# Ledger of designs, part 98: designed miniproteins, single chains, continued (4)

Each design is a single chain, and the fold is of that chain. pLDDT is the mean over its residues in the fold that is shown.

## One batch from the design tools (miniprotein)

Design m15404
Fold by ESMFold2-Fast:
Structure m15404 (fold): chain A 90 residues (1-90)
Amino acid sequence: SVEEQALAQAEAIFEKYATEEEKERYAKLPEIAQREFMVGFASLVKMAENREEVRDEDSVSTDNEEVIEMLREVAKRLGLNVKFILVPKK
C-alpha cells in the first residue's frame, strides 16, 4: 500500500540519520504513537526535500505529547514549523 511504502521509506531515513537518543525515545513510544510519529516524520522529510507546502494527506493528528515534541525537534533541525503538519485531534 502507499501508506506502508511511505512508512517503510520514513523508517529507513530515520534509522540512517537519527541519533541513538532519538531511537531510544522512539522505541519507548506505544505502537500507535510510533506510527503517528513516523507519519509526521515522513511529512517533514518530504517538505524539506521538495520545499513544498503541506497538503491534507501530509498532515498527522496526534495528542501524544512525546510525539509532538519529537516532531517539533525534527522540524527545528530541518528549518520547518511543526504546526504545518499537525492537525488538532477532533
Scores: mean pLDDT 71

Design m15405
Fold by ESMFold2-Fast:
Structure m15405 (fold): chain A 98 residues (1-98)
Amino acid sequence: DDERAKLVNSLLNLKDRLESIVESDPEARAHLEEAIEHLREAIEALEKGDLEAAAEHIQKAIEHIRQAIAASTDAEAKAELEEELARLEALLKKVEAL
């Protein structure tokens, strides 16, 4: 499925950007590590065609990113996390439309 493959690639890119933010924001680290784990599980679910599990894991990743934003003490990292949150919310809607 071409659309599912595009979603997997978008989630992989988002995960890589979150991993970069984790290196610069130790206060948000624990929440970001949980978000990254849920993104890995969402990617695996999408690759298996389990759209319900993928959506659930994306929702959990969204919750953990919100917690990371609240915990962040770095204004630049917080702004980057807010941008990634918006991207992930858009990706969730695309998964739900599959």
Scores: mean pLDDT 87

Design m15406
Fold by ESMFold2-Fast:
Structure m15406 (fold): chain A 100 residues (1-100)
Amino acid sequence: KKVSELSLLELNEKIENSNEEEALELLAEYALEVRKGDIIVLPGLVLKITKLKDGNYLVTDEVSGHSIVVKDPNKLEDLKKVLKYIKEKEPELFDRMLKR
């Protein structure tokens, strides 16, 4: 079953009942499924994807302003890396997503 088939309430419930690694994987999987062009809208996050001249991608959370460079934002592991980086810079990120 696709994670994007879950309501936002069901997604939040799964994340709330998950450890950090499980929550990051669920969010990364959801992000891949809801991506529209260069933008991914998640609760408490707006990820903007910009292709760089070197072939890498800059992913920016427009809410916090934090940015990270990844090789391929279409890969689950690279999106998990983005979400983990933002979580490390914004420790309350998951609380923000779960409560609002």
Scores: mean pLDDT 75

Design m15407
Fold by ESMFold2-Fast:
Structure m15407 (fold): chain A 81 residues (1-81)
Amino acid sequence: MKRKEEMKKKLAELAELARENSKNGKKAGVEKSKEFSELLIEAVRNGISAKELAEVLGIPESAAKVIVEDAKKIIELEELK
């Protein structure tokens, strides 16, 4: 699915921007953090697994599982709101 691949690419790009903002001490990265979180939620909705997310972000699968679980909770809250 092309959409899933596009989301992986955007996630990797935003993850790099978030790391760069963190290095520069820019607490103004709140807006980029929100964009990253929203894209994570959308990727989880489109079927990205914790393993795939771990590969895209360059993090351990255990950390990616936590992110995916948090995103799933947010998706449930979105449906209720």
Scores: mean pLDDT 70

Design m15408
Fold by ESMFold2-Fast:
Structure m15408 (fold): chain A 60 residues (1-60)
Amino acid sequence: MLPSVEELIEEVKEAVKERAAGDERATFRLNQVVLQAQQYSEDDQMEIRKALVETMKELM
């Protein structure tokens, strides 16, 4: 079963925070989430991308 869009958004937020903390494994995890997001609709993919960008801005 594919995870929900909300679950992917949460995983993206966690991975971005872990990457900012210097965890190299977080980069792999983030790439996996991005690839998994490609299986969703264009609208869902844009929402996941916005969550990624907003989380990165929030950590700056």
Scores: mean pLDDT 76

Design m15409
Fold by ESMFold2-Fast:
Structure m15409 (fold): chain A 98 residues (1-98)
Amino acid sequence: SEEQLKKEEEQKKQDQQWVSTEVALSLITVARQMRSDPATRERLQLAHRLALELARKVREGKITKEEAIKELKERAKEAGLSDDDIKWAIEALERLIG
C-alpha cells in the first residue's frame, strides 16, 4: 500500500508536468495564429489556465468531466469570452482529460 501510494504520487507529478506543457504549447499556438489585442489575449490565457486547473482536478478524481466543463463554461462566460472562445477552451479541456 505504501509502495502503491508512492507510485501514484510520482505519476501525478509527471501528469501535472505533462498537462502544464500541453497548455503552454496550446497558448503559444493560439497567440502565434491570432492577432489579438492584449486584453483579448489575457482573457484567453485565463481561460486556458482554468482548463489546466480543472483538467488536473479531473485527473486527480476530485471532480467529474461534466462538472469541469460546466465550471469552465460558467467562468469563461463571466470573464466575457465569446461562444467561439468558450468552445475552444472546452475542446482544450477535453484534450487534456483525454
Scores: mean pLDDT 70

Design m15410
Fold by ESMFold2-Fast:
Order: structure tokens, then C-alpha cells, then sequence
Structure m15410 (fold): chain A 55 residues (1-55)
């Protein structure tokens, strides 16, 4: 993909599904999924912060 937002979204979605899905609470996982379904950069940043806070 050529769009930076789409690239960021794809990378965060992959990381969530492979590395963080089992480490997040059900509520946090649902929130990250909702944020990653957005094409809004602010929502993607929020998703990234949740993933980082779980590390």
C-alpha cells in the first residue's frame, strides 16, 4: 500500500493479531480492534499506545 495511514494500520493490525491479542484484556482487545478498523490517524495512535502499555 502507498498510503502511510494504510501502512501504519496494516502493521499495527498484524502486531495486534500475532503478538498482543492474547496479552490484552477482552475489553482492551475489543477497543484496539475498533480503533484499528478506523482510517483515522488519531485512532491508530491510540491503538498503538494501548499495545505499548500492554508490554
Amino acid sequence: DKDLIEEIKARLTKAFETDFKDKLSEEQAAKVKALLASDDLDKLVEAREILLSST
Scores: mean pLDDT 75

Design m15411
Fold by ESMFold2-Fast:
Structure m15411 (fold): chain A 56 residues (1-56)
Amino acid sequence: EFDALVAEARAQAAAGYLSAETVNRWQEWHDKQMNLPAPETKWTGDLAVPAPAPAP
């Protein structure tokens, strides 16, 4: 449910309709309302993040 809304907001931001900062602010506000922990990383405006490199 919420994941679908986040994906849509990120798609809108990537298309240039929203700023990544706006999406991150909305997600933080929503997470606080839902009593969820803050995300570990902020979204950078990309639709997909590259797979993490295997670091020792």
Scores: mean pLDDT 62

Design m15412
Fold by ESMFold2-Fast:
Structure m15412 (fold): chain A 65 residues (1-65)
Amino acid sequence: SAQAELDALRLPGDADVTLVTKDGRTVTLPARKGTPVSEVVRQGAARLGVPPEQIEALDLSNVRP
């Protein structure tokens, strides 16, 4: 499942991460290098008031190396 993959991934650099829900809502939050992607998803879902499984995509385009 996508959840297991997110638990293994970590941010390669500091970023403002934009999360997109399956119904097209978005939230942007700051996250540091080494933060598990699963934690970023959990925080974004909480801010949107949805379960983490409703997050469809993450935009990491502004990650610093």
Scores: mean pLDDT 77

Design m15413
Fold by ESMFold2-Fast:
Formats: sequence, structure tokens, C-alpha cells
Structure m15413 (fold): chain A 85 residues (1-85)
Amino acid sequence: SAARERAAEELRRVAEELRRRFPDDPEVQELADLIERLADAIEAGDLETALRLAHEIGERIYKLNDPEVLELAGRIDEALSLLQD
């Protein structure tokens, strides 16, 4: 699906931006890895894995409580909004 491909590509861009902005933060690197796994699950159409990963990503973002990470969370939500029907 073109919509899933666009969503996955945007999620991968967010993950790369997290790695660039926080290269020395292992918790942010783990978050970037989870976002890439979410992109892979969405591209594969694995809804159960995607929902589980989205939940874990949200919990980790909340615990980090970093304004720059919260800004990137908005881009994750926008990417997921491309998955209409």
C-alpha cells in the first residue's frame, strides 16, 4: 500500500533524526530502534505488532519527558494518520 509505504518512510526519517540529535543517549537510540521496527511492521501489514510497538514507543517517550522527543512524537502521530482504512 502506498499509504503504508509513506507512513513507514516518515517513521524511518524520525528514527534517523533521533539518532542524529541524541547520538550519545542509549535510551533514545533504543527508541529509534523501536520506531524502525514499527515502520517495518506497518509496511508488512502486521497490525498486532504495530499496535504493541506504538504503545511501547508512547510509554518510552513519556518517561524521557524531553521537549525535542515530544516534538518528534507529533511527527509519528502524523505518519500514523496516513493509515486511513
Scores: mean pLDDT 84

Design m15414
Fold by ESMFold2-Fast:
Structure m15414 (fold): chain A 85 residues (1-85)
Amino acid sequence: MKGVITVRGLTKEQAEELAKKAKELGASNITIRDDGRLFASGELTLEQAIELAKKARELGGTATVVVGNKIITAQPGKEIEIKEL
């Protein structure tokens, strides 16, 4: 499925760690900004999207992942939220 991930609240180094994981899981286009924001897209399963969102949260960031007809939101101090579009 086509997946897009957007992450904020990370340092540049943490964003680079997350980008490496995203690439391993099938992301083909990855951009990291100097402010630590990460944008990635590629072919992802729902399970891979959840894994990336969890990793972003573990690093202290806020992640939004859109995959298929679902949106996944992960942020520090809150449970992962999955909504259907």
Scores: mean pLDDT 81

Design m15415
Fold by ESMFold2-Fast:
Order: C-alpha cells, then sequence, then structure tokens
Structure m15415 (fold): chain A 75 residues (1-75)
C-alpha cells in the first residue's frame, strides 16, 4: 500500500499544481475538485487499513483542495 499511497499523493499534488498554474478559474476549480476526489478516495483506503497517519495526510490534502476550489469559485 505504501507505493499506492505515494503514487496517489503524487497525482493529487500534480493536479493541485496544474490548478495553481491555470489562468482559467473554471479549469482551476475542476482540477481542485479532481484532486479532492482522489484525496478522499486515498483517505478511505488508508482508513480501511487502519493507517491513521496516512489517513490524516490524505484528509489534509482533501481539505486543502476543497479550500482552493471554494476560493477560485469566488473569482
Amino acid sequence: FDEEFEEGKKRIEELMKKADQSTDPEEAVKLYVEAQKLATELYNKAKERGDIEKAREALDLSVEATKKAIEYQKK
């Protein structure tokens, strides 16, 4: 699972990076929503395994992506 978790985290971070670099607010929101969905999925997988530390890390990523999506919706 460690490899799956690291790969998932990398994909989430790449989506958030693309969203941060987007000049289109609607595109940025879409990318942040995709990142939030992946982070929530990763959180559920970590939680099912009882990996509290990884679940917390994935939850933090989900919260960050959600905050960014809301911020860009107001632009």
Scores: mean pLDDT 79

Design m15416
Fold by ESMFold2-Fast:
Structure m15416 (fold): chain A 75 residues (1-75)
Amino acid sequence: SMLEERLAAIERLYAEAVAEIRASLDEATAQKAIAELERVVGSLKEYLTKNPNALTVEQVERLFRHEVRVILAEV
């Protein structure tokens, strides 16, 4: 798939995760989780821009969901 589709998927999943985090966690814990999630988003976007043929949209979504679970396990 095209780079733009994968970047759009990351932005959508990020917005969804932020909304769920803010609804489920106290403000201080939510801020910490969101800050770590922003780092993951930045790293993944950098990886995809340097490797534009790497990963399908489905693989990006699976990796993102895994990273969200890891972050939430640490807070």
Scores: mean pLDDT 84

Design m15417
Fold by ESMFold2-Fast:
Structure m15417 (fold): chain A 87 residues (1-87)
Amino acid sequence: SLEAAQLAIRYVDELAKKKGKITVDELVEAVRRAMEEAGLSPQAIDAAVRKARELGEKVVKKTGYISGDTARVIAANAVIEGIREAK
């Protein structure tokens, strides 16, 4: 849902303001928390968490870190794709 994507973006923005860079585990936690708070199914949460980890790990492998801008894009996409796959 749009609400879950917006919540995930908010959580990664808060982390980026505090630390400047986001870890894969922090990105995954932000996505999971947002989807749980939005009341999404365990299947949708699992799918989104898996996608967030995959995309985050690819970015870290290439650049060494995840920026706040990149984390926002990954979080939103992971939420949307996770919901789609769980149907």
Scores: mean pLDDT 85

Design m15418
Fold by ESMFold2-Fast:
Structure m15418 (fold): chain A 97 residues (1-97)
Amino acid sequence: MEPLRELAEELEEEAKGESPVVAAHLEVIVEEVREVAEDPRDERALRLLAAATGLDVEEIKRLIEAGDWERLVALIREGADVRRALALEYEAEVKKS
């Protein structure tokens, strides 16, 4: 669970440097990563993490069962980067009259 806790701390720190909109999107991922780190059997946390990152819940479960935390962290990081990019694009469009 330590790799997921470390990832949550890194993403939370990154969110502090972002706009309020982007920070809110990253904070959703941080919350669900922390919940899964505390209890990897929490079906609700797994589904919410999957929804927040665009990952498949069955793939997340498979990686947890295999103990492949490094790969899971990498996939969550990729999902967070995509969500950040989409939030930035949305913010740019909203600033157009």
Scores: mean pLDDT 81

Design m15419
Fold by ESMFold2-Fast:
Structure m15419 (fold): chain A 98 residues (1-98)
Amino acid sequence: SALAEEVRRYGMTPREVADALRLAATMMEVNGDREDAEAFREAARKMEEIERRKEEEGMSDEEVMERVVRVMEELDRRLTPEGRAIALAALAFVNQTR
């Protein structure tokens, strides 16, 4: 999955990924793409849950990244080509501004 590969390459935290996905959701919603916007919001909620569990359970960075990658692979399968392009742009934007 292109989304999972970028997240792994950038070394993003679940919180950073959630921020990118929420940005992508806003962009898709403004454009009238409600299905992709909903997919992004659902994935962002899963990322926020991973971050919370990391803090509560003391998960390793490797286990956290494995869970993040699974969510991004699931998301990638659900997205339109336009949604995927917006997600890649949002991930790159959040990465460059951190």
Scores: mean pLDDT 88

Design m15420
Fold by ESMFold2-Fast:
Structure m15420 (fold): chain A 56 residues (1-56)
Amino acid sequence: SLAEAQRLLDLAERILEGAEIAAKHWDPETGKGILENAQKLADRYRAQAEALLAAA
């Protein structure tokens, strides 16, 4: 549904925002790992949202 797709896009943005804040509290290597993991998770949610929009 459109509402579900919008929720997934919002979750992706919140994950990236939280990861950027968290990364600032760690060493650069750990921070890079946090950001990389968050980006992969956000990409998955965005892909799911795009699939829902395409099916609508």
Scores: mean pLDDT 84

Design m15421
Fold by ESMFold2-Fast:
Structure m15421 (fold): chain A 87 residues (1-87)
Amino acid sequence: LEELKSPDPETRVAAVEKAANSPDQEERDKALLEALTDPFPEVRRVAARYLAKKGSLETLEKALEILKDDPDPLVRSQVFGGYFLKK
């Protein structure tokens, strides 16, 4: 998770992808939710994409609250789509 605080956004994207491949769902969901608060939109897009694919319904509801006003439409569409598919 320290890699999620790297000054390099490419390193943070790689950290999100690594966390998304964790077998522990709680650890994975926690890391992905943290990445949704990243200032760089590409990091948030990758985190939202993996949450949509692998996140629990409860975690997707938390992601919706974090991202409902996100300026990037791709970030918003990823988590909203995942939420509705799991409902």
Scores: mean pLDDT 75

Design m15422
Fold by ESMFold2-Fast:
Structure m15422 (fold): chain A 76 residues (1-76)
Amino acid sequence: SAEIGRAALEGVARLYAAKSREEQLRIGKELRDRLLALGVSEQHAERLVTTLLKAKEQGLSRETLEEIARRAVEEA
């Protein structure tokens, strides 16, 4: 779970820095692939990535994205 948490927080940092929707979608795909490689189920990985992408699109803060990631990782 520690490795999954770090991957999710790294994904949040990249998403926060992303300027375009295209860049955000690419980062989301890379995060999904990383989570799958760490043993997260496809459903949980897709849910987390989709939630983070929507939150970023809505302009939510980095701190809020990190909180979303922490909660989702604890539920996986």
Scores: mean pLDDT 83

Design m15423
Fold by ESMFold2-Fast:
Structure m15423 (fold): chain A 82 residues (1-82)
Amino acid sequence: SEEVEQERFEHLKKKLEEKFKEKNGKATVDEVVEFLKEEYDLSDEEAEKIKKYLEEKFKDKNGILTAEQAAKALIDYLLTNS
């Protein structure tokens, strides 16, 4: 549901903001993927899929994301691949 999506977005955004606060809330695609592997114990296969998705989505930004951008993209990925 939209409510569940919003809750997941806010949770991911908060976690990413906490992890990257010392970098002004910005991270590379690789740093976002490593965070997800560390926090959610993702398989290598899922991590690779998410990495490719984020690299394509943010290629015009040199693969640098804000916590909000990363959280939104991850929710969109999960909705497409559920």
Scores: mean pLDDT 78

Design m15424
Fold by ESMFold2-Fast:
Structure m15424 (fold): chain A 61 residues (1-61)
Amino acid sequence: SILNASLEEKYQAILDALKPMRAQLNAESADIWIDYMAKEMGLDEEEKEKIRARVKEELGL
């Protein structure tokens, strides 16, 4: 289950979801998708913001 996944696995799942749609994303739309997926994955606010920073850095946003 994604809820029982490690933080690294959750980061990778979010990145894998967003990479194929990168051309359609800006910083604001990426934030919306990250917030939605983080809620589904049971991330707390600190975990969400750490993952947000890494995802946006990797995607160049």
Scores: mean pLDDT 86

Design m15425
Fold by ESMFold2-Fast:
Structure m15425 (fold): chain A 70 residues (1-70)
Amino acid sequence: MEEFEKQYKELVEAARELARQRGLDPERMIEAAKKLYEVAKKKNYIIKVERERLPSGRLLVTITIEKVKK
């Protein structure tokens, strides 16, 4: 599996969960995630998505963008 495909799936799932918990439009959040993924892919950046469930039940999402080094 391509690393970009895995990162894309993680990013989309994080966006969907955030939209659900924040009462935001999931389509809008997913669209933003897709645009971020396309830019990262074009520029050879790696997107790392980390998700943490807070004691309040809220989701904390950390997105790290790193340039692919040879």
Scores: mean pLDDT 72

Design m15426
Fold by ESMFold2-Fast:
Structure m15426 (fold): chain A 59 residues (1-59)
Amino acid sequence: SAEEDAERANRYAAASVVYGAQGDRAAAERYGKLAIEYGERAGPEVKAASEKATRAGLA
């Protein structure tokens, strides 16, 4: 469901940010892509939030 996809997107986005902060760019990128994929299924707002979080984690 969209609600479950949004929850998964949020968890993957959080993981992307945490791994990015730790310097693990490979893990940050992998979880960021998962966050965007699940965000896309949940809806445009969740996808945009996931993309923003992933970008911040990789900065």
Scores: mean pLDDT 79

Design m15427
Fold by ESMFold2-Fast:
Structure m15427 (fold): chain A 97 residues (1-97)
Amino acid sequence: MEEVEEARKLVRLARELIAAYRPGDPASQEKAREILLKHLPELSEEIRQRVLDALERGGVGAALGVLFDHIRELMEKSPEAGEAVRAELDAWDAAAA
């Protein structure tokens, strides 16, 4: 169950970041950074440290990469996490249509 809840949090965070982030727009990058920092305390300590390191190394784009990599690892480790991720993505697609 821990993997399922973490996967949901990560997908929702990634969705918010993608909605806010536009390459080459400093204002959108700053907004995405603020969203990321706001949600970091809700994540596990392990993923939080990886995201912070990526953010320092390559900005919001690098942090998004770490989030997607960890989501993939959770989906591979837990079929239930995979179903939770698909459900969140389906809801996102429906809302974006």
Scores: mean pLDDT 77

Design m15428
Fold by ESMFold2-Fast:
Structure m15428 (fold): chain A 86 residues (1-86)
Amino acid sequence: LEELVRAAREAWRILAESLKDSKDSKAHARVVGQAILVVAAELEGTEEAVLEALRQIAETARELAEEGLASEEAAEEVERIAREAE
């Protein structure tokens, strides 16, 4: 579980760093929402909850990359972390 939580936190960090130079408040709100989801999954303390949070971070990273708000490299790395955790 702790290793899985670390993976989810790392995925979120990569996504957040990809947006650090963005002024898009909606993109920032989505990244903050993902942080809340990770914390909620960690408090629930199940592998299923953390894997779901990680999957949602990967989906958000891909959507933001397709909108040009996040880097393609960040989206690919987050997706890789999610696949390796499963």
Scores: mean pLDDT 79

Design m15429
Fold by ESMFold2-Fast:
Structure m15429 (fold): chain A 92 residues (1-92)
Amino acid sequence: MEREEAAERAAEAGARGSLHPGDPEAGLESGRALSEAVRVSGPEGGVEALRRATEAGLEAMGPERGERMREVARYTAEELRKIGDELHEELA
């Protein structure tokens, strides 16, 4: 998968998740898109995918819900980086 394709899939999944927050399938799609972005382009690709998913989600939800989703996306990105750092530290 190309880096561009992974980022586009992440954006689509982010928008879908924002419109259907209670849909576990939408959440799974978002997780898969992020994982593929990391696999294809490493952590930088994952960050780009998260950024694009967040932007698409913001547009889909409008300003009020978009603010809440930005907080969730920021927290998720921070926690994912911590987990990655901890795994690297433990396994290195």
Scores: mean pLDDT 68

Design m15430
Fold by ESMFold2-Fast:
Structure m15430 (fold): chain A 102 residues (1-102)
Amino acid sequence: MRLTPGQVEELLLHLKGLVERGDKDQLLAVLKTVLERVPVEELLAAFRELAARLSPEQRAEYLAVLEEIKKVVEENKDKIPEETYKKIMELLDAMIKALREA
């Protein structure tokens, strides 16, 4: 299924809510599910399209959210299979880069 920029934004808002609630287990479960169901290249393409449409203020907000998600994932790396952890970190780093270059 081809992801739209709107679907990626909905995902980011959902992840933001999980971070704000401190729901770490659900955050990790959502990230794992996304990686299992969506090709990384498709997710990144839709995310880059979203990033290009965001205001500078929105980019700064989502950058802060992604950095916090990355911190939560790093703090919980022992609860994630090594290969899955590596894929999540590579995805988050690519998304952060896309926001900084937008």
Scores: mean pLDDT 83

Design m15431
Fold by ESMFold2-Fast:
Structure m15431 (fold): chain A 91 residues (1-91)
Amino acid sequence: SSEEIRSFFSKAMDIYNKLVPLVEEKSKSGREYVLLETTALASSIAATLLGEKYNLSEEEMLELAEEMFKRSVEEGVPLSEVVKEVKEELE
């Protein structure tokens, strides 16, 4: 339903907003900000999807989003590979 879609995006955006300070801290240029912002948004969406599938709390979803964002950004691992690894750990 539209309500379920809105609820999903509300949760994902709440997580994203909590990652914004990390994006600001790690960005060295406006272009890098856009790239890191995109990664934070994608991490937040992925964490929300995994959270709904594996019955994670909002706190656990935030921790997962932050972990995926940091691993991708700090270690230079593509977010898609980080998501695959995290999914295996939850299965």
Scores: mean pLDDT 86

Design m15432
Fold by ESMFold2-Fast:
Structure m15432 (fold): chain A 67 residues (1-67)
Amino acid sequence: MKKVEELRKKVIDAARQGNPEEAYKAAKELGKIASIDEISQTVAEAARVGTPEVVDAVVKGIGEGIK
């Protein structure tokens, strides 16, 4: 599996589990390597399965990873 696909799965799994800390960590690594399309798709998928708190953690993690 490509690194991006592995990290996307980790973000979505953490969102489904309601784990903001793990979602943030995985999203930060994803933000370092993923395209805008992959990021947008991952955020949308996380929003479908996660709480607002987890989605906030994903968005913040991605933002930190991009820098």
Scores: mean pLDDT 83

Design m15433
Fold by ESMFold2-Fast:
Structure m15433 (fold): chain A 91 residues (1-91)
Amino acid sequence: SDDEFLDAASRGIDEAIELAKTDPAKAIEKLKELLDELTARGWISQSERDRLVEQLNESLKWPEKEQSLIVELTAGSVHLHLATRHLIRKK
């Protein structure tokens, strides 16, 4: 169901945020995988996915502190987007 999928996606995003504290490169990889799954299921558009993945890939050239921050910011943006889309679909 949508609710079960969103609960799993939310947990995955939270796990990526936690992982970013110790291994930001792996957190970026995990977040990219979540973005692909969200796109495949129609929760984000292909263009939105491509933009976010480009930003995450670019951040791999930055210091680890900045990589962690980008994971947190991207994860927060995805959470907000999913919450907004879920509310629209529920009405």
Scores: mean pLDDT 82

Design m15434
Fold by ESMFold2-Fast:
Structure m15434 (fold): chain A 63 residues (1-63)
Amino acid sequence: SLEEKVEEIVNRELAENPDGDPFELLLRILQKVTEWALSKGLSREEMEKLAQYAEKVLMEKLT
């Protein structure tokens, strides 16, 4: 699913940067999610929903 791909992107970024700054991690994740969504031809509305989901997943893993 689209959400599973977002979770994969978040998990990979955290694994590669375990001591990374939360703000920098968020920006890198949002960039990767947007690039992937554009490559799949997703709409703006779908991209925004996936970006919001990525932020939620990251925040839950940092708390």
Scores: mean pLDDT 83

Design m15435
Fold by ESMFold2-Fast:
Structure m15435 (fold): chain A 88 residues (1-88)
Amino acid sequence: NKELVEEAKRKIKEAEEATDLEEVLRLAKEALKLLLESEASPEETLELAERLIEILTKAEAESTDLELQMELGVLLVAAAVLRTVAKK
């Protein structure tokens, strides 16, 4: 699934450039779903999961909305699990 991996990379790049925290949440959620559905290599999965963790950590620190912070936190945990699995 090269197309799913490339789309996940595009969504991650868009999330890195986004200034709207709700858009960051949407893009990160879409990217994570694409990565879970893709057959990315462990190396690609690790790299993209680490980028998602960085994006989500920054967004969570910038958010003052409790609901948004909780949703970002759930995605951060999911990305951290994905990173841990990819390291094995």
Scores: mean pLDDT 83

Design m15436
Fold by ESMFold2-Fast:
Order: structure tokens, then sequence, then C-alpha cells
Structure m15436 (fold): chain A 80 residues (1-80)
């Protein structure tokens, strides 16, 4: 059902947000990790997008919106 798909998408987005938060914390502790963290962020984002393509179009659009907001947050917080 669409409700089950929304819950699954939300779970995956929340897990990725937690991972991104740890990447940001890592950069703040060690700026030399910036390049590695940017690569990890992009790879994780692409995996989430690939997963979203297996879901309904409405949920894909919601995931894309969340990923765009998260990318902006990462760029602002990772600013050295």
Amino acid sequence: SMEEEKELAKEIIERYKDAVKKLIEGIKKDPSKLKEAKKAFEEGREEVKKFAKTLSKEIQEEVEKEMKELEKEFEEEAKA
C-alpha cells in the first residue's frame, strides 16, 4: 500500500539523515575528512534515490524534496 511505502521511505530518509549528521560531526572534528564525507554523502543520496524509484511517483517526489533539503543542510554545515 501507499501508506506502507511512505513509512518505508520515511525510515530510509531518517536513517540517511542520521548518517549525514555523523558525517558533519566527523568533518568538524577532522577537516581532512571533508572530501571523503562529500563522497559518502553523494553515494548515500544516490542509493536513496535508486530505492525511491521502486516506489510510487508521489513518494519519489517527496524523497527528492527531502534529499534536496538535506543537501543544502550538508553544504551549509560542512562549510569550512
Scores: mean pLDDT 79

Design m15437
Fold by ESMFold2-Fast:
Structure m15437 (fold): chain A 76 residues (1-76)
Amino acid sequence: ADARAREVFDRAGQLLNEAAELIKKSKEAIEKGDVETANEYLKRAKDLETEAQRLVEEGARLLGQDPSGLTARASV
């Protein structure tokens, strides 16, 4: 019954891992003074976090849960 919810949560986790890598690259760019490149990585990370949030909400609905408690983003 909950196999689909697990699949969407797993996919959300993959997107959050990709976002974390982009945030790391953004920090490295900031340390080098490349604010433009840092902003580009942050925008890409936010897009991935937005998609991950959508999947978390989908998974929560499949489980009959309130998604508001499951919209936490990756911390830096």
Scores: mean pLDDT 77

Design m15438
Fold by ESMFold2-Fast:
Structure m15438 (fold): chain A 60 residues (1-60)
Amino acid sequence: MAEELKALSLDEIGELLGTKTPRERAILSVMWARGLTPEEAEQLIERMSADGKAGAAALA
């Protein structure tokens, strides 16, 4: 793999996460964990949030 391709490294991601909101950090984590695009990650987070609200209401 070409290290010459200076994409976002773990160090750069760490710095970025230190300044991002919890929502943005969640989106980045999902992108990295599942290899999703930002758009797909946002959709997944929105779906999980909606489902989580319904589940939380049932459990509360």
Scores: mean pLDDT 61

Design m15439
Fold by ESMFold2-Fast:
Structure m15439 (fold): chain A 71 residues (1-71)
Amino acid sequence: STSNYNTFISHVTSSIINWSNSSPNPVTTGNMSSGIVSMGNNFGHPTTGTNFGNSTISGISTFTTTHNTVT
């Protein structure tokens, strides 16, 4: 439900902020290899985002959309 998605987004955002702060490199261990590639294709173009944080946030939005759409 909507409330669950709000909580999920908050949790995912916190995780991404943590990885961006501790490990700015994109994960390659592939907890979701295909998903990471799709997400990177949407947010990964650094020219579109002035900051890495902006690109990361965009990726999270895309990831949650994909999760809601396909899962």
Scores: mean pLDDT 38

